# Designed miniproteins, single chains, continued (2), part 59

Each design is a single chain, and the fold is of that chain. pLDDT is the mean over its residues in the fold that is shown.

## One batch from the design tools (miniprotein)

Design m6036
Fold by ESMFold2-Fast:
Structure m6036 (fold): chain A 75 residues (1-75)
Amino acid sequence: MMEEAKKELEEAIEEIRRAAEEAARRGGDPVQVAEKLALQTYLDLAARYGDEVAAALAPELTRAVHEIVEELARR
């Protein structure tokens, strides 16, 4: 359960990164895209694995989103 949720989170973080980078390339808002996808990822984890698992993984998701946004802001 937790291992499966962690794998799904890792895959979701990679997709959030790709979507944010693509939005930046197209002249869109990478922060808005990353935040929207992060919220959807949290809701999907809660629906699939339960609120406790989603809450346990929320800090990792939030940290990853902040790192992605920070990297793009430095370009």
Scores: mean pLDDT 83

Design m6037
Fold by ESMFold2-Fast:
Structure m6037 (fold): chain A 80 residues (1-80)
Amino acid sequence: GEEAIKKAEKAAEEAQKAADESTSPDGKLAGEIGAGLAYISIGVAKVSPEGAKETGEVGAKVAESGKKAALEGKGPSAVK
């Protein structure tokens, strides 16, 4: 569980960095949404230890999707 949470935290930080570095308003928003959703997933994982691995993995995936969207200049609809 802890490893998945740490992976999600790192992915969320990378998504936020991509959002901050984006020159596209849509890309910036996509990265911020990816990071935000990942942080919500991390919070849920911390209060639900039995589901922490699965929730952390979902958070990491969403953050990575947001980072990719931000780097490609895609809008929020590209975050999965």
Scores: mean pLDDT 77

Design m6038
Fold by ESMFold2-Fast:
Structure m6038 (fold): chain A 65 residues (1-65)
Amino acid sequence: SSTRQRVLDLLTEARAAGVAALTAREIAERLGLSQSAVSRALKTLAEAHVVRREGRRYRLVAFEP
């Protein structure tokens, strides 16, 4: 899978476990990737409006009721 897919899968799993947002460092540590690789993937996903940045953390874009 691409780095972007691995990041999305992790954010989805984390959200299911009650963790709504993760930093690039936390994602890199959990996936065994460099922070630079994760940051590039997060930038692309944010530009695609799949994730949003909240300070230093990133979360999946949720549908609202």
Scores: mean pLDDT 81

Design m6039
Fold by ESMFold2-Fast:
Structure m6039 (fold): chain A 73 residues (1-73)
Amino acid sequence: SLDALAARVGRLMLEAGVPRDVADEATLKFREAVEQGDLEGAIRIVRDTVERYKGPEAAERVAEEVARLLAEA
């Protein structure tokens, strides 16, 4: 379900070290992008959020995991 997917993505951002409030907001934007069929936009939201707080290497790792989750859904 999209709710389960969004919860997993939010957890990945938290585990990467993104602040809770920021991860929650990014998760809502991620859900909206997925509902609109904008999978590239959904991945970009997560990548940009993680990069802002943890840098590009962490952002790419999390974005790759999110892309895998989307491909399995």
Scores: mean pLDDT 87

Design m6040
Fold by ESMFold2-Fast:
Structure m6040 (fold): chain A 110 residues (1-110)
Amino acid sequence: SEEEKIEEIEKLIEEKVAQIKAAIEAKDLDTAIKILKEMEDEVSEKLEELSKEAQIKVLEKVIKAYEEIIAALEERLPSLSPEDQEKAKEIIEILKIHIEKLKEKIEVLK
């Protein structure tokens, strides 16, 4: 069912977010970025197969995922090297822009 497909995608997002948070805790920003990109690519591929209503639910879950990743980066920011602090700030800014674009996409799908 479409509900089962949504649950599978939401579980994938939750598993990837946990891995991203673990990489951030380990101060391995390169791994965090790699897993984030893999999550985005996998979700994007699956999203095209869903109804508009299902797409909205998945996009709302991605927004929450980005908010959790931002929070994890902000919490770790003071303990990072100056170079990694700059990288983390750039990632935070990019994710904030992506959140706004996803919110706009949700409004178009309604």
Scores: mean pLDDT 88

Design m6041
Fold by ESMFold2-Fast:
Structure m6041 (fold): chain A 81 residues (1-81)
Amino acid sequence: DLEKRALELVTRASVLLIKAAVLALYSEDEEKKEKLEEIARRAAELENRLARLIEEGKITEEDLEEAEKEIEELEKEIKEL
């Protein structure tokens, strides 16, 4: 079920957005704060993109693969901070 997989990815992106946004809010390091804000922005864009594709009934296997890869990249970047 493509829709179910897409909803799971939306949930993961939402969690990343909240985590990055909260970490940015409490960060005293300017460079780290800017990087966290960028991660939050990218997570929000991904969430919005996936939600739109679900609403339009246009979600594809390629969209899911790209979204999963982007989520993994964002997870790695936040861990390296």
Scores: mean pLDDT 86

Design m6042
Fold by ESMFold2-Fast:
Structure m6042 (fold): chain A 70 residues (1-70)
Amino acid sequence: TEEVVDRLLSYLTPEQREILRKIEDPGFRTLVALFALEHNLTVEQIREVVEAVKKVKTPQEAAKILRSMA
């Protein structure tokens, strides 16, 4: 739900949230947000993850990238 996503984003800094908003797919955005919180990523690390995910077209490829970065 929107409330769950908003609450999740509230644990991130404003800078981290702005980077995540650049992901147009809400599923990809949620996946990256959860990964960032789980692995305690910095703003710079989130930027790298977002850029890597933006280069792929499928959720399966995005999940594979995130697993390789864990």
Scores: mean pLDDT 73

Design m6043
Fold by ESMFold2-Fast:
Structure m6043 (fold): chain A 76 residues (1-76)
Amino acid sequence: MFVASLLITAEDEEAARRAVEAAARAPGVVGVEYELEGDRAYVDVTAEDEEAARRAVEAAARAPGVRRVEYGILPA
């Protein structure tokens, strides 16, 4: 398994929340933990493999209203 740790910056809290939901719906994602702070979301995505972790990051980055995604991916 892999963990992707994301900092999402969006236009508002609703856009940040939708980005978290997009990451959670990505194929091969098995768990998501997150904290919302206004227009920002701190997200840990647990995925089956590194490719699934990268797809979750891409899903978050493609979500409407997302301005920036900073991330790291590590083996779990």
Scores: mean pLDDT 87

Design m6044
Fold by ESMFold2-Fast:
Structure m6044 (fold): chain A 100 residues (1-100)
Amino acid sequence: SPRDELLARMRALRDALRDYLATGPLSPKDRELLEEAIRLMEELIEKAKTASPEELLELAEEFGRRVDELISKLENPSVRDVLEGAKNFVVALVRQMVAA
C-alpha cells in the first residue's frame, strides 16, 4: 500500500541516520541534536501508522518545523545538509502518499 511504502522508506531513512550517527565525526552537541532528530522521526513513523491523510500532512509539517529548530543549532554544515535532506525527503514522501 502507499502507507506501507511510506513507512518502509521512513524506516530506511531512520536507519541511515543511525549509521551516520555511529560512523560520523560529530561534536557532542551535534550528536545530541542528530539523536533528537532520529527520535522525532521514530515518533512520526509511529503516528503515521494510523493517521489520516490530512493528519499525515500536519504531522509532516510539525516534523519539518521541529527539525528546522535542530538545524538552527547544529555546528557542522555537513550535519545540517544531512538533516535538511532528511526533512525534505520525509515531507516529499508524505505529500506523494497523500496525492496517491
Scores: mean pLDDT 88

Design m6045
Fold by ESMFold2-Fast:
Structure m6045 (fold): chain A 95 residues (1-95)
Amino acid sequence: SKEAEIEELAKQAEEAIKNKSPEAPALLEKLAELQNTEGARRSAWLAILALTYGEEVAEGAAVLYRYAGVPREEILALPKETLVEIARRARAEAA
Protein backbone atom coordinates (compact mmCIF):
# COMPACT_ATOMS: atom_id res chain seq x y z
CA SER A 1 0.00 0.00 0.00
CA LYS A 2 1.02 3.64 -0.39
CA GLU A 3 1.02 4.02 3.41
CA ALA A 4 3.47 1.11 3.83
CA GLU A 5 5.77 2.59 1.15
CA ILE A 6 5.68 6.01 2.89
CA GLU A 7 6.49 4.39 6.26
CA GLU A 8 9.46 2.45 4.81
CA LEU A 9 10.86 5.52 2.99
CA ALA A 10 10.36 7.71 6.09
CA LYS A 11 12.50 5.29 8.15
CA GLN A 12 15.19 5.20 5.43
CA ALA A 13 15.19 9.02 5.11
CA GLU A 14 15.38 9.50 8.91
CA GLU A 15 18.37 7.14 9.17
CA ALA A 16 20.08 8.78 6.14
CA ILE A 17 19.67 12.28 7.65
CA LYS A 18 20.93 11.05 11.05
CA ASN A 19 24.04 9.55 9.38
CA LYS A 20 24.44 12.46 6.89
CA SER A 21 24.25 9.98 4.00
CA PRO A 22 24.61 11.26 0.39
CA GLU A 23 21.44 9.24 -0.43
CA ALA A 24 19.31 11.41 1.89
CA PRO A 25 18.24 13.99 -0.79
CA ALA A 26 16.89 11.31 -3.16
CA LEU A 27 15.03 9.55 -0.33
CA LEU A 28 13.56 12.86 0.89
CA GLU A 29 12.38 13.82 -2.62
CA LYS A 30 10.75 10.40 -3.13
CA LEU A 31 9.07 10.60 0.30
CA ALA A 32 7.74 14.13 -0.43
CA GLU A 33 6.41 12.98 -3.83
CA LEU A 34 4.51 10.09 -2.19
CA GLN A 35 3.12 12.24 0.65
CA ASN A 36 2.20 15.00 -1.85
CA THR A 37 1.84 17.76 0.77
CA GLU A 38 3.35 21.28 0.86
CA GLY A 39 4.89 20.52 4.28
CA ALA A 40 6.65 17.41 2.97
CA ARG A 41 7.92 19.26 -0.15
CA ARG A 42 9.21 22.16 2.02
CA SER A 43 11.02 19.76 4.38
CA ALA A 44 12.65 17.92 1.46
CA TRP A 45 13.68 21.22 -0.20
CA LEU A 46 15.30 22.58 2.98
CA ALA A 47 17.06 19.28 3.76
CA ILE A 48 18.45 19.12 0.20
CA LEU A 49 19.72 22.72 0.51
CA ALA A 50 21.46 21.80 3.79
CA LEU A 51 23.13 18.76 2.20
CA THR A 52 24.15 20.69 -0.95
CA TYR A 53 25.23 24.10 0.44
CA GLY A 54 25.39 23.62 4.22
CA GLU A 55 23.04 23.99 7.17
CA GLU A 56 23.34 27.80 7.44
CA VAL A 57 22.15 28.25 3.81
CA ALA A 58 19.13 26.04 4.53
CA GLU A 59 18.44 27.93 7.81
CA GLY A 60 18.51 31.28 5.98
CA ALA A 61 16.20 29.93 3.27
CA ALA A 62 13.80 28.63 5.96
CA VAL A 63 13.71 32.07 7.64
CA LEU A 64 12.83 33.85 4.37
CA TYR A 65 10.27 31.20 3.38
CA ARG A 66 8.50 30.99 6.78
CA TYR A 67 8.69 34.57 8.11
CA ALA A 68 8.88 36.73 4.97
CA GLY A 69 6.86 34.52 2.59
CA VAL A 70 9.56 34.79 -0.11
CA PRO A 71 9.02 32.36 -3.05
CA ARG A 72 11.48 29.44 -3.33
CA GLU A 73 12.61 30.57 -6.81
CA GLU A 74 13.55 34.02 -5.44
CA ILE A 75 15.38 32.51 -2.43
CA LEU A 76 17.39 30.19 -4.75
CA ALA A 77 18.42 33.24 -6.85
CA LEU A 78 20.07 34.87 -3.79
CA PRO A 79 23.82 34.54 -3.13
CA LYS A 80 24.58 31.75 -0.62
CA GLU A 81 26.47 34.30 1.53
CA THR A 82 23.23 36.31 1.91
CA LEU A 83 21.38 33.22 3.18
CA VAL A 84 24.20 32.45 5.65
CA GLU A 85 24.01 36.05 6.99
CA ILE A 86 20.22 35.78 7.42
CA ALA A 87 20.68 32.50 9.35
CA ARG A 88 23.31 34.03 11.65
CA ARG A 89 21.16 37.09 12.35
CA ALA A 90 18.11 34.91 13.12
CA ARG A 91 20.21 32.73 15.46
CA ALA A 92 21.57 35.80 17.29
CA GLU A 93 18.04 37.25 17.71
CA ALA A 94 16.77 33.90 19.09
CA ALA A 95 19.58 33.68 21.67
Scores: mean pLDDT 78

Design m6046
Fold by ESMFold2-Fast:
Structure m6046 (fold): chain A 95 residues (1-95)
Amino acid sequence: SKPLDKEALRKSLDEVAPLLSEAQLKFGYNLIDTFKTEEEVKEYEEVLKEMMEKMDLPDEEKLEVMRELYEKIGEEALSNEELKKLLEELYEKKK
C-alpha cells in the first residue's frame, strides 16, 4: 500500500468542514492521526458503509445516529470492532 498522506486527508476534511458538526470534524482529525496506511482508511470506510447500508432508517435518522456516534467517541480512536458495536447499539435505540 501507498504511504498515507495525512496532510492531503486533513486538507480534504477542511474543505468539507462547513458541512460537518464540531464533533464530526474532531472525530475526523483523530481518525486521520490514528491511521498508518491507506488500507486502514479503506477498511474503516468499508465498515462505516456496511453499517450505514444495514440500517433500515431514513437518511435523516442515519445522520442523527452518526452524530451521536461522533459525540460518544469524542477524541478517542476506536477499533473497527468497537465502532461496529457502538453503531449497532445506536441503531437499536432508533428501531
Scores: mean pLDDT 65

Design m6047
Fold by ESMFold2-Fast:
Structure m6047 (fold): chain A 74 residues (1-74)
Amino acid sequence: VEERIAALREEVELALEYISKLPKEQFDEAIDQLRRAVDIALERLRKEFGATDEQVEELRAYVDELIEKLKKEK
């Protein structure tokens, strides 16, 4: 499950790098779509790969922190 968590972290980082290059008008919608995709991925990690609640919350907090940093740079 650790490998799946690491892969999701990498995917989120790459998605945020792409989103950071988007025009301001598209940025907010892209962030909302990313948040929804992450929620779905976290549910699958827990259900299909046996991720613990702690692992899910840690990854969620990490993603939220990255998103908030990016929003402030807007």
Scores: mean pLDDT 78

Design m6048
Fold by ESMFold2-Fast:
Structure m6048 (fold): chain A 55 residues (1-55)
Amino acid sequence: DDATAQRLIDEGHRLRQLGQDILAQATTIQQINHGIGLVLRGIGLIFQGQLLLQR
């Protein structure tokens, strides 16, 4: 439903921002991998939420 879709989009934006913040300060490969993972997860949630809204 629209409420679920909006929550997914909001969470996706939050995770993407957290990942970008981690990457901005990353000094280790582990930090880089963690930041990239959060950004990709965030994008996936935004995409999933947008698909639900288009139904």
Scores: mean pLDDT 84

Design m6049
Fold by ESMFold2-Fast:
Structure m6049 (fold): chain A 77 residues (1-77)
Amino acid sequence: SAFDFFSKLSVEELEEFKKKLEKIYKEEMALLEEQMKNTTDPEKLAELEKEKQRVEEVYAELMKAIDEALKAKEEAE
């Protein structure tokens, strides 16, 4: 699981991973929003909306796993 993977990383590695993930997420969302703004095809727009939802869900799950791993390490210190 994602939590099992992140639980093996150091606090520093988790914080760096979190920053990198936030940057990638912002860049990917900006690209999707630009594509959606420039899309006139309803079918393609619906596909982009589904992709945006998937990106948001994956990002939320990964961020939750990282935050849970960070909290576990903080409580163990």
Scores: mean pLDDT 83

Design m6050
Fold by ESMFold2-Fast:
Structure m6050 (fold): chain A 95 residues (1-95)
Amino acid sequence: SLEEIIEELRRLKEEIRAATTVEELREQLERVVEVVEKLASYLSDGSSQTLRGLTRMTVETVRSLLDQGRIDEAKDVLVDFIDYLIRLAESLLKE
């Protein structure tokens, strides 16, 4: 459900904030991608394609930052993306 997706995103956000290693953040990034696929199933084809495009760009940015050891910046990008996903899921619940 959308409520379960929102709860999972909130848990991931806290786990990302608590992460201290590149390896932990790479694992959390993959979990975020899995949640995006669940959320995309609630969207129209056009909106799903837009979300997938944004996700791909975000994943590439986070991976690049992690490859540079820029852990705090990678966390900030990933947390901002999760906040966006939560707002998107909440907007779908109001329909």
Scores: mean pLDDT 88

Design m6051
Fold by ESMFold2-Fast:
Structure m6051 (fold): chain A 74 residues (1-74)
Amino acid sequence: SEEEDLAKLEEYARAGDIEGIAKFLSHPSPKVRLAAAEALFAIGGEKAREALREALKTETDPEVKAHIAALLGL
């Protein structure tokens, strides 16, 4: 469920697990993808920024795409 997926995302975020969080950037729910992008931005660093850049290439939701671009300073 979306609630269970958001809870798992929060666990990865608390652990600083960039790879775990990045898996949610391809989640079917735009809300979960947005939460994953925000979690990566909060962690920061080159690996997190790289995950956000890759997500921007495949994101189909215009609001999520615009938000990721803004997080990257675009």
Scores: mean pLDDT 88

Design m6052
Fold by ESMFold2-Fast:
Structure m6052 (fold): chain A 80 residues (1-80)
Amino acid sequence: AEARRQALLERAAPAARAARARIILEEAGREDEAIEEAKTVTDAEAFIDEVIARYATPESLARADAAVAARLAALLAREL
């Protein structure tokens, strides 16, 4: 049971990181075309790190983490 849960979380990790960065950008009012440019594999990871470093606040991090946790919990409830 736990191995299947862990595999699902690992599979969802890239999407979870992208969703977290998007929520941080939305909270900062900077949701723009740069997200579209980050869709290339290497650029996407570098852009996510830059977004978190530049725009994240303790409040936006807490909200993003809570939203991602809720989405992951829904995924686990659906798949397990």
Scores: mean pLDDT 69

Design m6053
Fold by ESMFold2-Fast:
Structure m6053 (fold): chain A 72 residues (1-72)
Amino acid sequence: EEERAEEIALPIIRRAAEELAEEVPEARPALDAALAGDSTAAHDAAATLPPEVREKAREAVGRAQEEAAAAI
């Protein structure tokens, strides 16, 4: 169940991360760390971003998670 959910969710989340990195290159280190599973590095990188960029990143991730959940 969880393994199957990951197979469906990962491509959706990865696409959202790539799209966000194209729109906001400054977010790329945080996104790369998050995709690698390094939540501490992802948080630290995100903390250096302006609030507007952080909000966009959070919205994109939330939307991707909702789409992934709907696809399951």
Scores: mean pLDDT 69

Design m6054
Fold by ESMFold2-Fast:
Structure m6054 (fold): chain A 87 residues (1-87)
Amino acid sequence: SPVDELLAEIRAELEALKAEARADPRLSQAQKTEIESLLDHGLREIEALAAEMRARGVPEEEIIRRVREAADNLLALAREMLARYRA
């Protein structure tokens, strides 16, 4: 489904950012763990949101919009943290 395709895309985006953080020698192990934990927790929340909205019969287009918004907010927060740690 389009929602499952979006969730797969989101998982790939979050894994790419985790890999970037893990590979960065400028970050401490604690900072890497903080970013990874944020992304892992955020993904679980996004997946739970999608499942809850599906169970309630929310229109697919609205689920896609809300899930993409949540993912974009999570990515923005993680990128801001990463930029701060690199400064």
Scores: mean pLDDT 91

Design m6055
Fold by ESMFold2-Fast:
Structure m6055 (fold): chain A 78 residues (1-78)
Amino acid sequence: MREEEIRRLLEELREAAERGDIEAAYEAARRLGRVLGNSDDDSELVGTSARVAMLAGAPPEGIAEATLTVSRILSEQN
């Protein structure tokens, strides 16, 4: 189920962010972007947004919010 997959990926992203694992957060965010209907290239941008948010010191909830926002903006342009 799509909702279950989204929940799992958001959980993985939050846990990676809590650990400070930037690459795990990138991969979780990229996969989340793909599940949310983005292309592979746009999903890489979604992953990059999580990486940038982490480097900027955003909390895990802020990283998840940024990831979802970037994914939504990119999917709206198709």
Scores: mean pLDDT 82

Design m6056
Fold by ESMFold2-Fast:
Structure m6056 (fold): chain A 87 residues (1-87)
Amino acid sequence: MAEAAALTAELEAAVAAGDKKKALELLLEIVKAQVEKLAEAGNEEARELLERWDELSPEEFLLEVARLAGMSEEELEKLREFVRELL
């Protein structure tokens, strides 16, 4: 959890500074690290998502992670709009 804690601290600093692009990049790194842990734990969907990392946009990757986490389609639509506003 040390790496996730360090990334979270940098994310908080980026948000406080109003650096939307850096905040999004740090959020993606945190999310990717969590997906990697799920894949190591034997989650096949998480493993397949990591294999497609280079093919997905930041928006698409975050939506696929949220879907993997069991978010509803309504919640996924809200997340999509939020990510677009950050870019």
Scores: mean pLDDT 73

Design m6057
Fold by ESMFold2-Fast:
Structure m6057 (fold): chain A 77 residues (1-77)
Amino acid sequence: MDFPGPYGYAYSTLRGLLTEAPDLLTPEQLGQMMLSLFLSHSMGDEALDYVRDVVDRLVEEGVLTREQGEAILRGAQ
């Protein structure tokens, strides 16, 4: 894992929410939450790239559909 701090936390948190409480937040709200998390860790312009990488990984693992991933990325903008 190349970004163990906020990236690892974001990955684990998003995966946990999607598996335990998938209806708690909309995909767009999840995107906004993820972007805010990375920005709070001074990630600046890389924040959206980290959100994209986490989302792509979860889609590849089958935790997210492609459509859910796209909605999360829209919320992160």
Scores: mean pLDDT 75

Design m6058
Fold by ESMFold2-Fast:
Structure m6058 (fold): chain A 93 residues (1-93)
Amino acid sequence: KEEEIEELEKFVEEEVKKLKEENPDKLSEEEAKKLTEALKELARAMIEAGYSVEEVKKFIKSLIESIKEAIKNGEFNLDILLTKIESLIDALK
């Protein structure tokens, strides 16, 4: 599981980095760090709940796509997103 978590942490870092590079005026460096940490905690919680690495990667990609859509539509709010991620983590514990 430790190697699985390390792989997912790297995956999350790369996905958020790409999101920031594509949306530099919509996501600050500090906001990207907060999102990265929240998604890493979510990935860890999902692995501990028994999801596979592939399932977690698919879910994280789905979340990133949802974020991209929200940014495109002018509906992106980081605090609301972080609250939703926290609720998902709590539901997995």
Scores: mean pLDDT 83

Design m6059
Fold by ESMFold2-Fast:
Structure m6059 (fold): chain A 73 residues (1-73)
Amino acid sequence: KIEVPPFDEEVRRKVELWETLLRNSGKHIKDLTKEELEALKEYYEWLLKNNPNPRFQKSAEKGIKIIEEELKK
């Protein structure tokens, strides 16, 4: 069965900051560590599975694509 992972206010805040950066510039994604990229991707994947809100789903899909491109090198 689906287990919803707990996410703290800190993770939520980071996602909101990333949404703002992607919308307005998005130019420092390469400065993130691999661990930070993977953590952000996990959060977006959690949103896709557990939150039916189309706004969050669109943001998560966009974020995952950008993170995957960075992880590809």
Scores: mean pLDDT 63

Design m6060
Fold by ESMFold2-Fast:
Structure m6060 (fold): chain A 71 residues (1-71)
Amino acid sequence: MIDEIIARTLAGDVAAARELEELIKKYGAEELLARTKDERSRNLLQAAATHGVSFVTMARVAAAARATARA
């Protein structure tokens, strides 16, 4: 389930980003990293934690990038 939530967040789903932040609050970033099976998703979680980036901000940036790529 965590890999799916990360994939949705990277696709620009702000609701998925909020779910991911709630999971981090409940289980902690280290526990979620341990449960992440996909290496790409694990690396993104670790990078966000290291740089203190909001997952909601990441989702919004991803959505904006998709919109500009279409234009």
Scores: mean pLDDT 72

Design m6061
Fold by ESMFold2-Fast:
Structure m6061 (fold): chain A 64 residues (1-64)
Amino acid sequence: MDELAGQLTQQFKLSAAASRRVLFAFQQSQGSAQPLTAQDIAVLAEISVETAERVIAYLQQLQN
């Protein structure tokens, strides 16, 4: 988590708190039958929808 949060901070210019909120929301979404949208994650992490979409795409690439 901390390593990924650091990468998100550098890559997307997020605060450490925002990076952790995005990772938490993304991880919870993946374990759910009803995954969160980029808009939902943006609201939860207090970032823009555009940034949330980029972060989600990046995290999905890392899983492969």
Scores: mean pLDDT 76

Design m6062
Fold by ESMFold2-Fast:
Structure m6062 (fold): chain A 67 residues (1-67)
Amino acid sequence: SAVRLVTEALVLQHEGGPEEELRRRYEEAVAELRKDPALQPAIEEAERAPSLEEALSRLAAAVYAHT
């Protein structure tokens, strides 16, 4: 589920994991979210973020608000 993928990415970020792995987790979450048309605006907002950390934060906020 998208919630699980986003949560796992946030945990990795908090633990100071490699940016390459964090980016991969973020992209996996985005791919899952793209299956839901209602979440497209949230993906676009995340993709406009100035950093991977901010992008993940924006995705998490939208996913948790949607569920």
Scores: mean pLDDT 80

Design m6063
Fold by ESMFold2-Fast:
Structure m6063 (fold): chain A 96 residues (1-96)
Amino acid sequence: MEELERELEEIVEEFERTKDGEAALERLRELAEELERRGDEEGLLLVRAALGQLYLEMGRLDEAERYGIEALVALGLSEESQVRAGVEKFRAAQAA
């Protein structure tokens, strides 16, 4: 898990530096495929959470909601309704 967390941090840092969301998405999808082949359910959950966060930063709210809700609910960090309410508040703030 430490190695995966480091790799995810590197992807996020590169995205912050380059603002290339498509490159970051590609790397995260490659990680997801590798973890799925290994049967690493915990790693897959972490990558899905990272995908949700990246989509949110890119302004792709529907994709962010889909990945973020699934990951947060599975991690036990939030109920689906709470995550949806959070996304709706972000949408409202962006419109205001």
Scores: mean pLDDT 68

Design m6064
Fold by ESMFold2-Fast:
Structure m6064 (fold): chain A 98 residues (1-98)
Amino acid sequence: LKEQLKEAFKLLDEGKYAEARRLLDEIETQVNAEISRVQKEIEEARKAGDEEKYREALNRLFDLGAIHLAVAVLRVTLDKEIAKLSPEEQKRIEEELA
C-alpha cells in the first residue's frame, strides 16, 4: 500500500493523471478490504480479552486510516490538476478512465 501510494504520487507528478486515478482506485479498494479485516480482528481480540492482539489490530487500523486519508488527499490534488488542463485533455483523461 505505501509503495503503491509512492507510485501514485510519481504518476501524478509525471502528469499521468488517468494512470494515477486508476491506481488510487485500486489502493482505495485494497485499503477498505483490509480495514474490514482488521475490524473483525479487533472484535475477536475484544471478545477474547487479548490485549496484545487488540493493540496490534488497533495500530494496523490507524495505519490503514492514514493511508485512506492520503488517498483522499491525492484524489483531491489529482482532480485540481486535471481541472487546470484544456477541455481536450480533460476529455482524453475521461475517455481513458471509461
Scores: mean pLDDT 82

Design m6065
Fold by ESMFold2-Fast:
Structure m6065 (fold): chain A 65 residues (1-65)
Amino acid sequence: SMRQEVTKLIAEAARLAEGDEEAREQINSLQLQADSAKTDAEVKEIKEQVLKLIKELKDRKAAEE
């Protein structure tokens, strides 16, 4: 279930990063880390990193408006 949550968050981050090459590279790195994660603790750490990136992407878009 936590892996499914991370997959959904990565998909959301990818949508927010549309047209942002740097952010897309960060998301690709996080996806590879998620695929390589073997423990729930590692998956939780990756989830925190994805959530932080989503917040930063949303904050940047809010600053444009």
Scores: mean pLDDT 81

Design m6066
Fold by ESMFold2-Fast:
Structure m6066 (fold): chain A 99 residues (1-99)
Amino acid sequence: EEKLLQELIDRYRELVEKRLRGEMKPQEFIDRLQALYEEGKKYLSDESLLQFFEEVLKLLFEIALEKNKETKAEPLEDFKKRLEEINEKILKEIKEYLK
């Protein structure tokens, strides 16, 4: 499970990076994400699935912070605080769902 969890996280990271580079259409990205989530549900325990979502959200947070820093679209401190609040809310909802 731990090895599979890491493999799914790595595949998710690659998928996100390809999408951010514009190498993938939005619908392809959604379809491939759905396939990864279904694979995770089949082979991971609820606890490992929660860990997968935690790592996924952490990775998205890091990518979003770097992207915002690059584009200067929003003050970094305000953007970081808002993302932290969103991530905490999502993780809490996922934990409640997996009970």
Scores: mean pLDDT 66

Design m6067
Fold by ESMFold2-Fast:
Structure m6067 (fold): chain A 86 residues (1-86)
Amino acid sequence: RVLSPDERAGVEALHKDYDVDGDGVITKEELIEYLKRYDPERVAQFSDEQLEEGVQRFIDNVDKDGDGVISLKELEDFVAENQILP
């Protein structure tokens, strides 16, 4: 599936909000912060260990080039495959 211009703009804006240092990637720490902001009540139901493992597994599945971080393109591809917006 190809992202619409609106979906792409949303993903790009979100990615930039998490990429505070401007290096073009989302780190595991930034993704954990996103999850806590997006749905803090649901996140509170997971242990810190489960949350870390879930985020690491998500990064490993999205990170097709194996660099341990999520690029804008990888996030767009993930959203397109799962038909959801972050």
Scores: mean pLDDT 67

Design m6068
Fold by ESMFold2-Fast:
Structure m6068 (fold): chain A 75 residues (1-75)
Amino acid sequence: SPSVNEVLNEIGSKLSEEDRRALLEAVYAAAKEALAQGWSEKEIEQRALQTAVDFIREHRPDLQDLADELEKLIA
């Protein structure tokens, strides 16, 4: 099975610069909100990965298979 980093690198390689920026902004916003709510480091990481999955499913349905692989790696 691929690692989280391998799946994220594959996703990143297939995104435009604009999509990568939008994804990073969404992940940052979600992580910042979770931090403000007092979530643990592990929960913030899980939230960040789930936000990436949700973003790809909504904006890049052509990459759904990679989003599904990433979701399976969320502990």
Scores: mean pLDDT 86

Design m6069
Fold by ESMFold2-Fast:
Structure m6069 (fold): chain A 73 residues (1-73)
Amino acid sequence: RGEELLRELGEAVAANDEEAAAEALERLAELPDEEQQAIRERIGAVAEELREELEKLDEKEAARLLGEALLRA
């Protein structure tokens, strides 16, 4: 289920765990195109809502904030 994998990705990104994030992304890439598109849209929507905050942060801090927001979505 894409929702479960998105949660795992969010947890890995929030924890700055590159290995876990890579594993979650690899499993997401194995989902049907429709589920991948829905996940991509959800990530984009969360990033757009946080755009001003993400622009003020460095790459690691931005990844942490985005990961935490994805866990709450």
Scores: mean pLDDT 72

Design m6070
Fold by ESMFold2-Fast:
Structure m6070 (fold): chain A 62 residues (1-62)
Amino acid sequence: SLREQGEELKKQEKYGEAAALYFKAWEEDGGANAEDLGEGLKNAVLQALKNEKEGKSLELLP
C-alpha cells in the first residue's frame, strides 16, 4: 500500500518522497485514517524541513 511505501522511504531518510506518498494514501482513503496518516505526514514534512535547514536539499511535495 502507499502507506507502507511511505514508511519504507522514511526509514531510508527520503522524507520528501515519504511525505508525497503519505499524502496520496490520505487522498485515496478519503481521509478515513487521517489521524494515523496525519502524524506520519507531519513527521515526514518536519524531517524534510530540518534537512533543508541543515543544507540538505529535499523536495517537499504536498
Scores: mean pLDDT 65

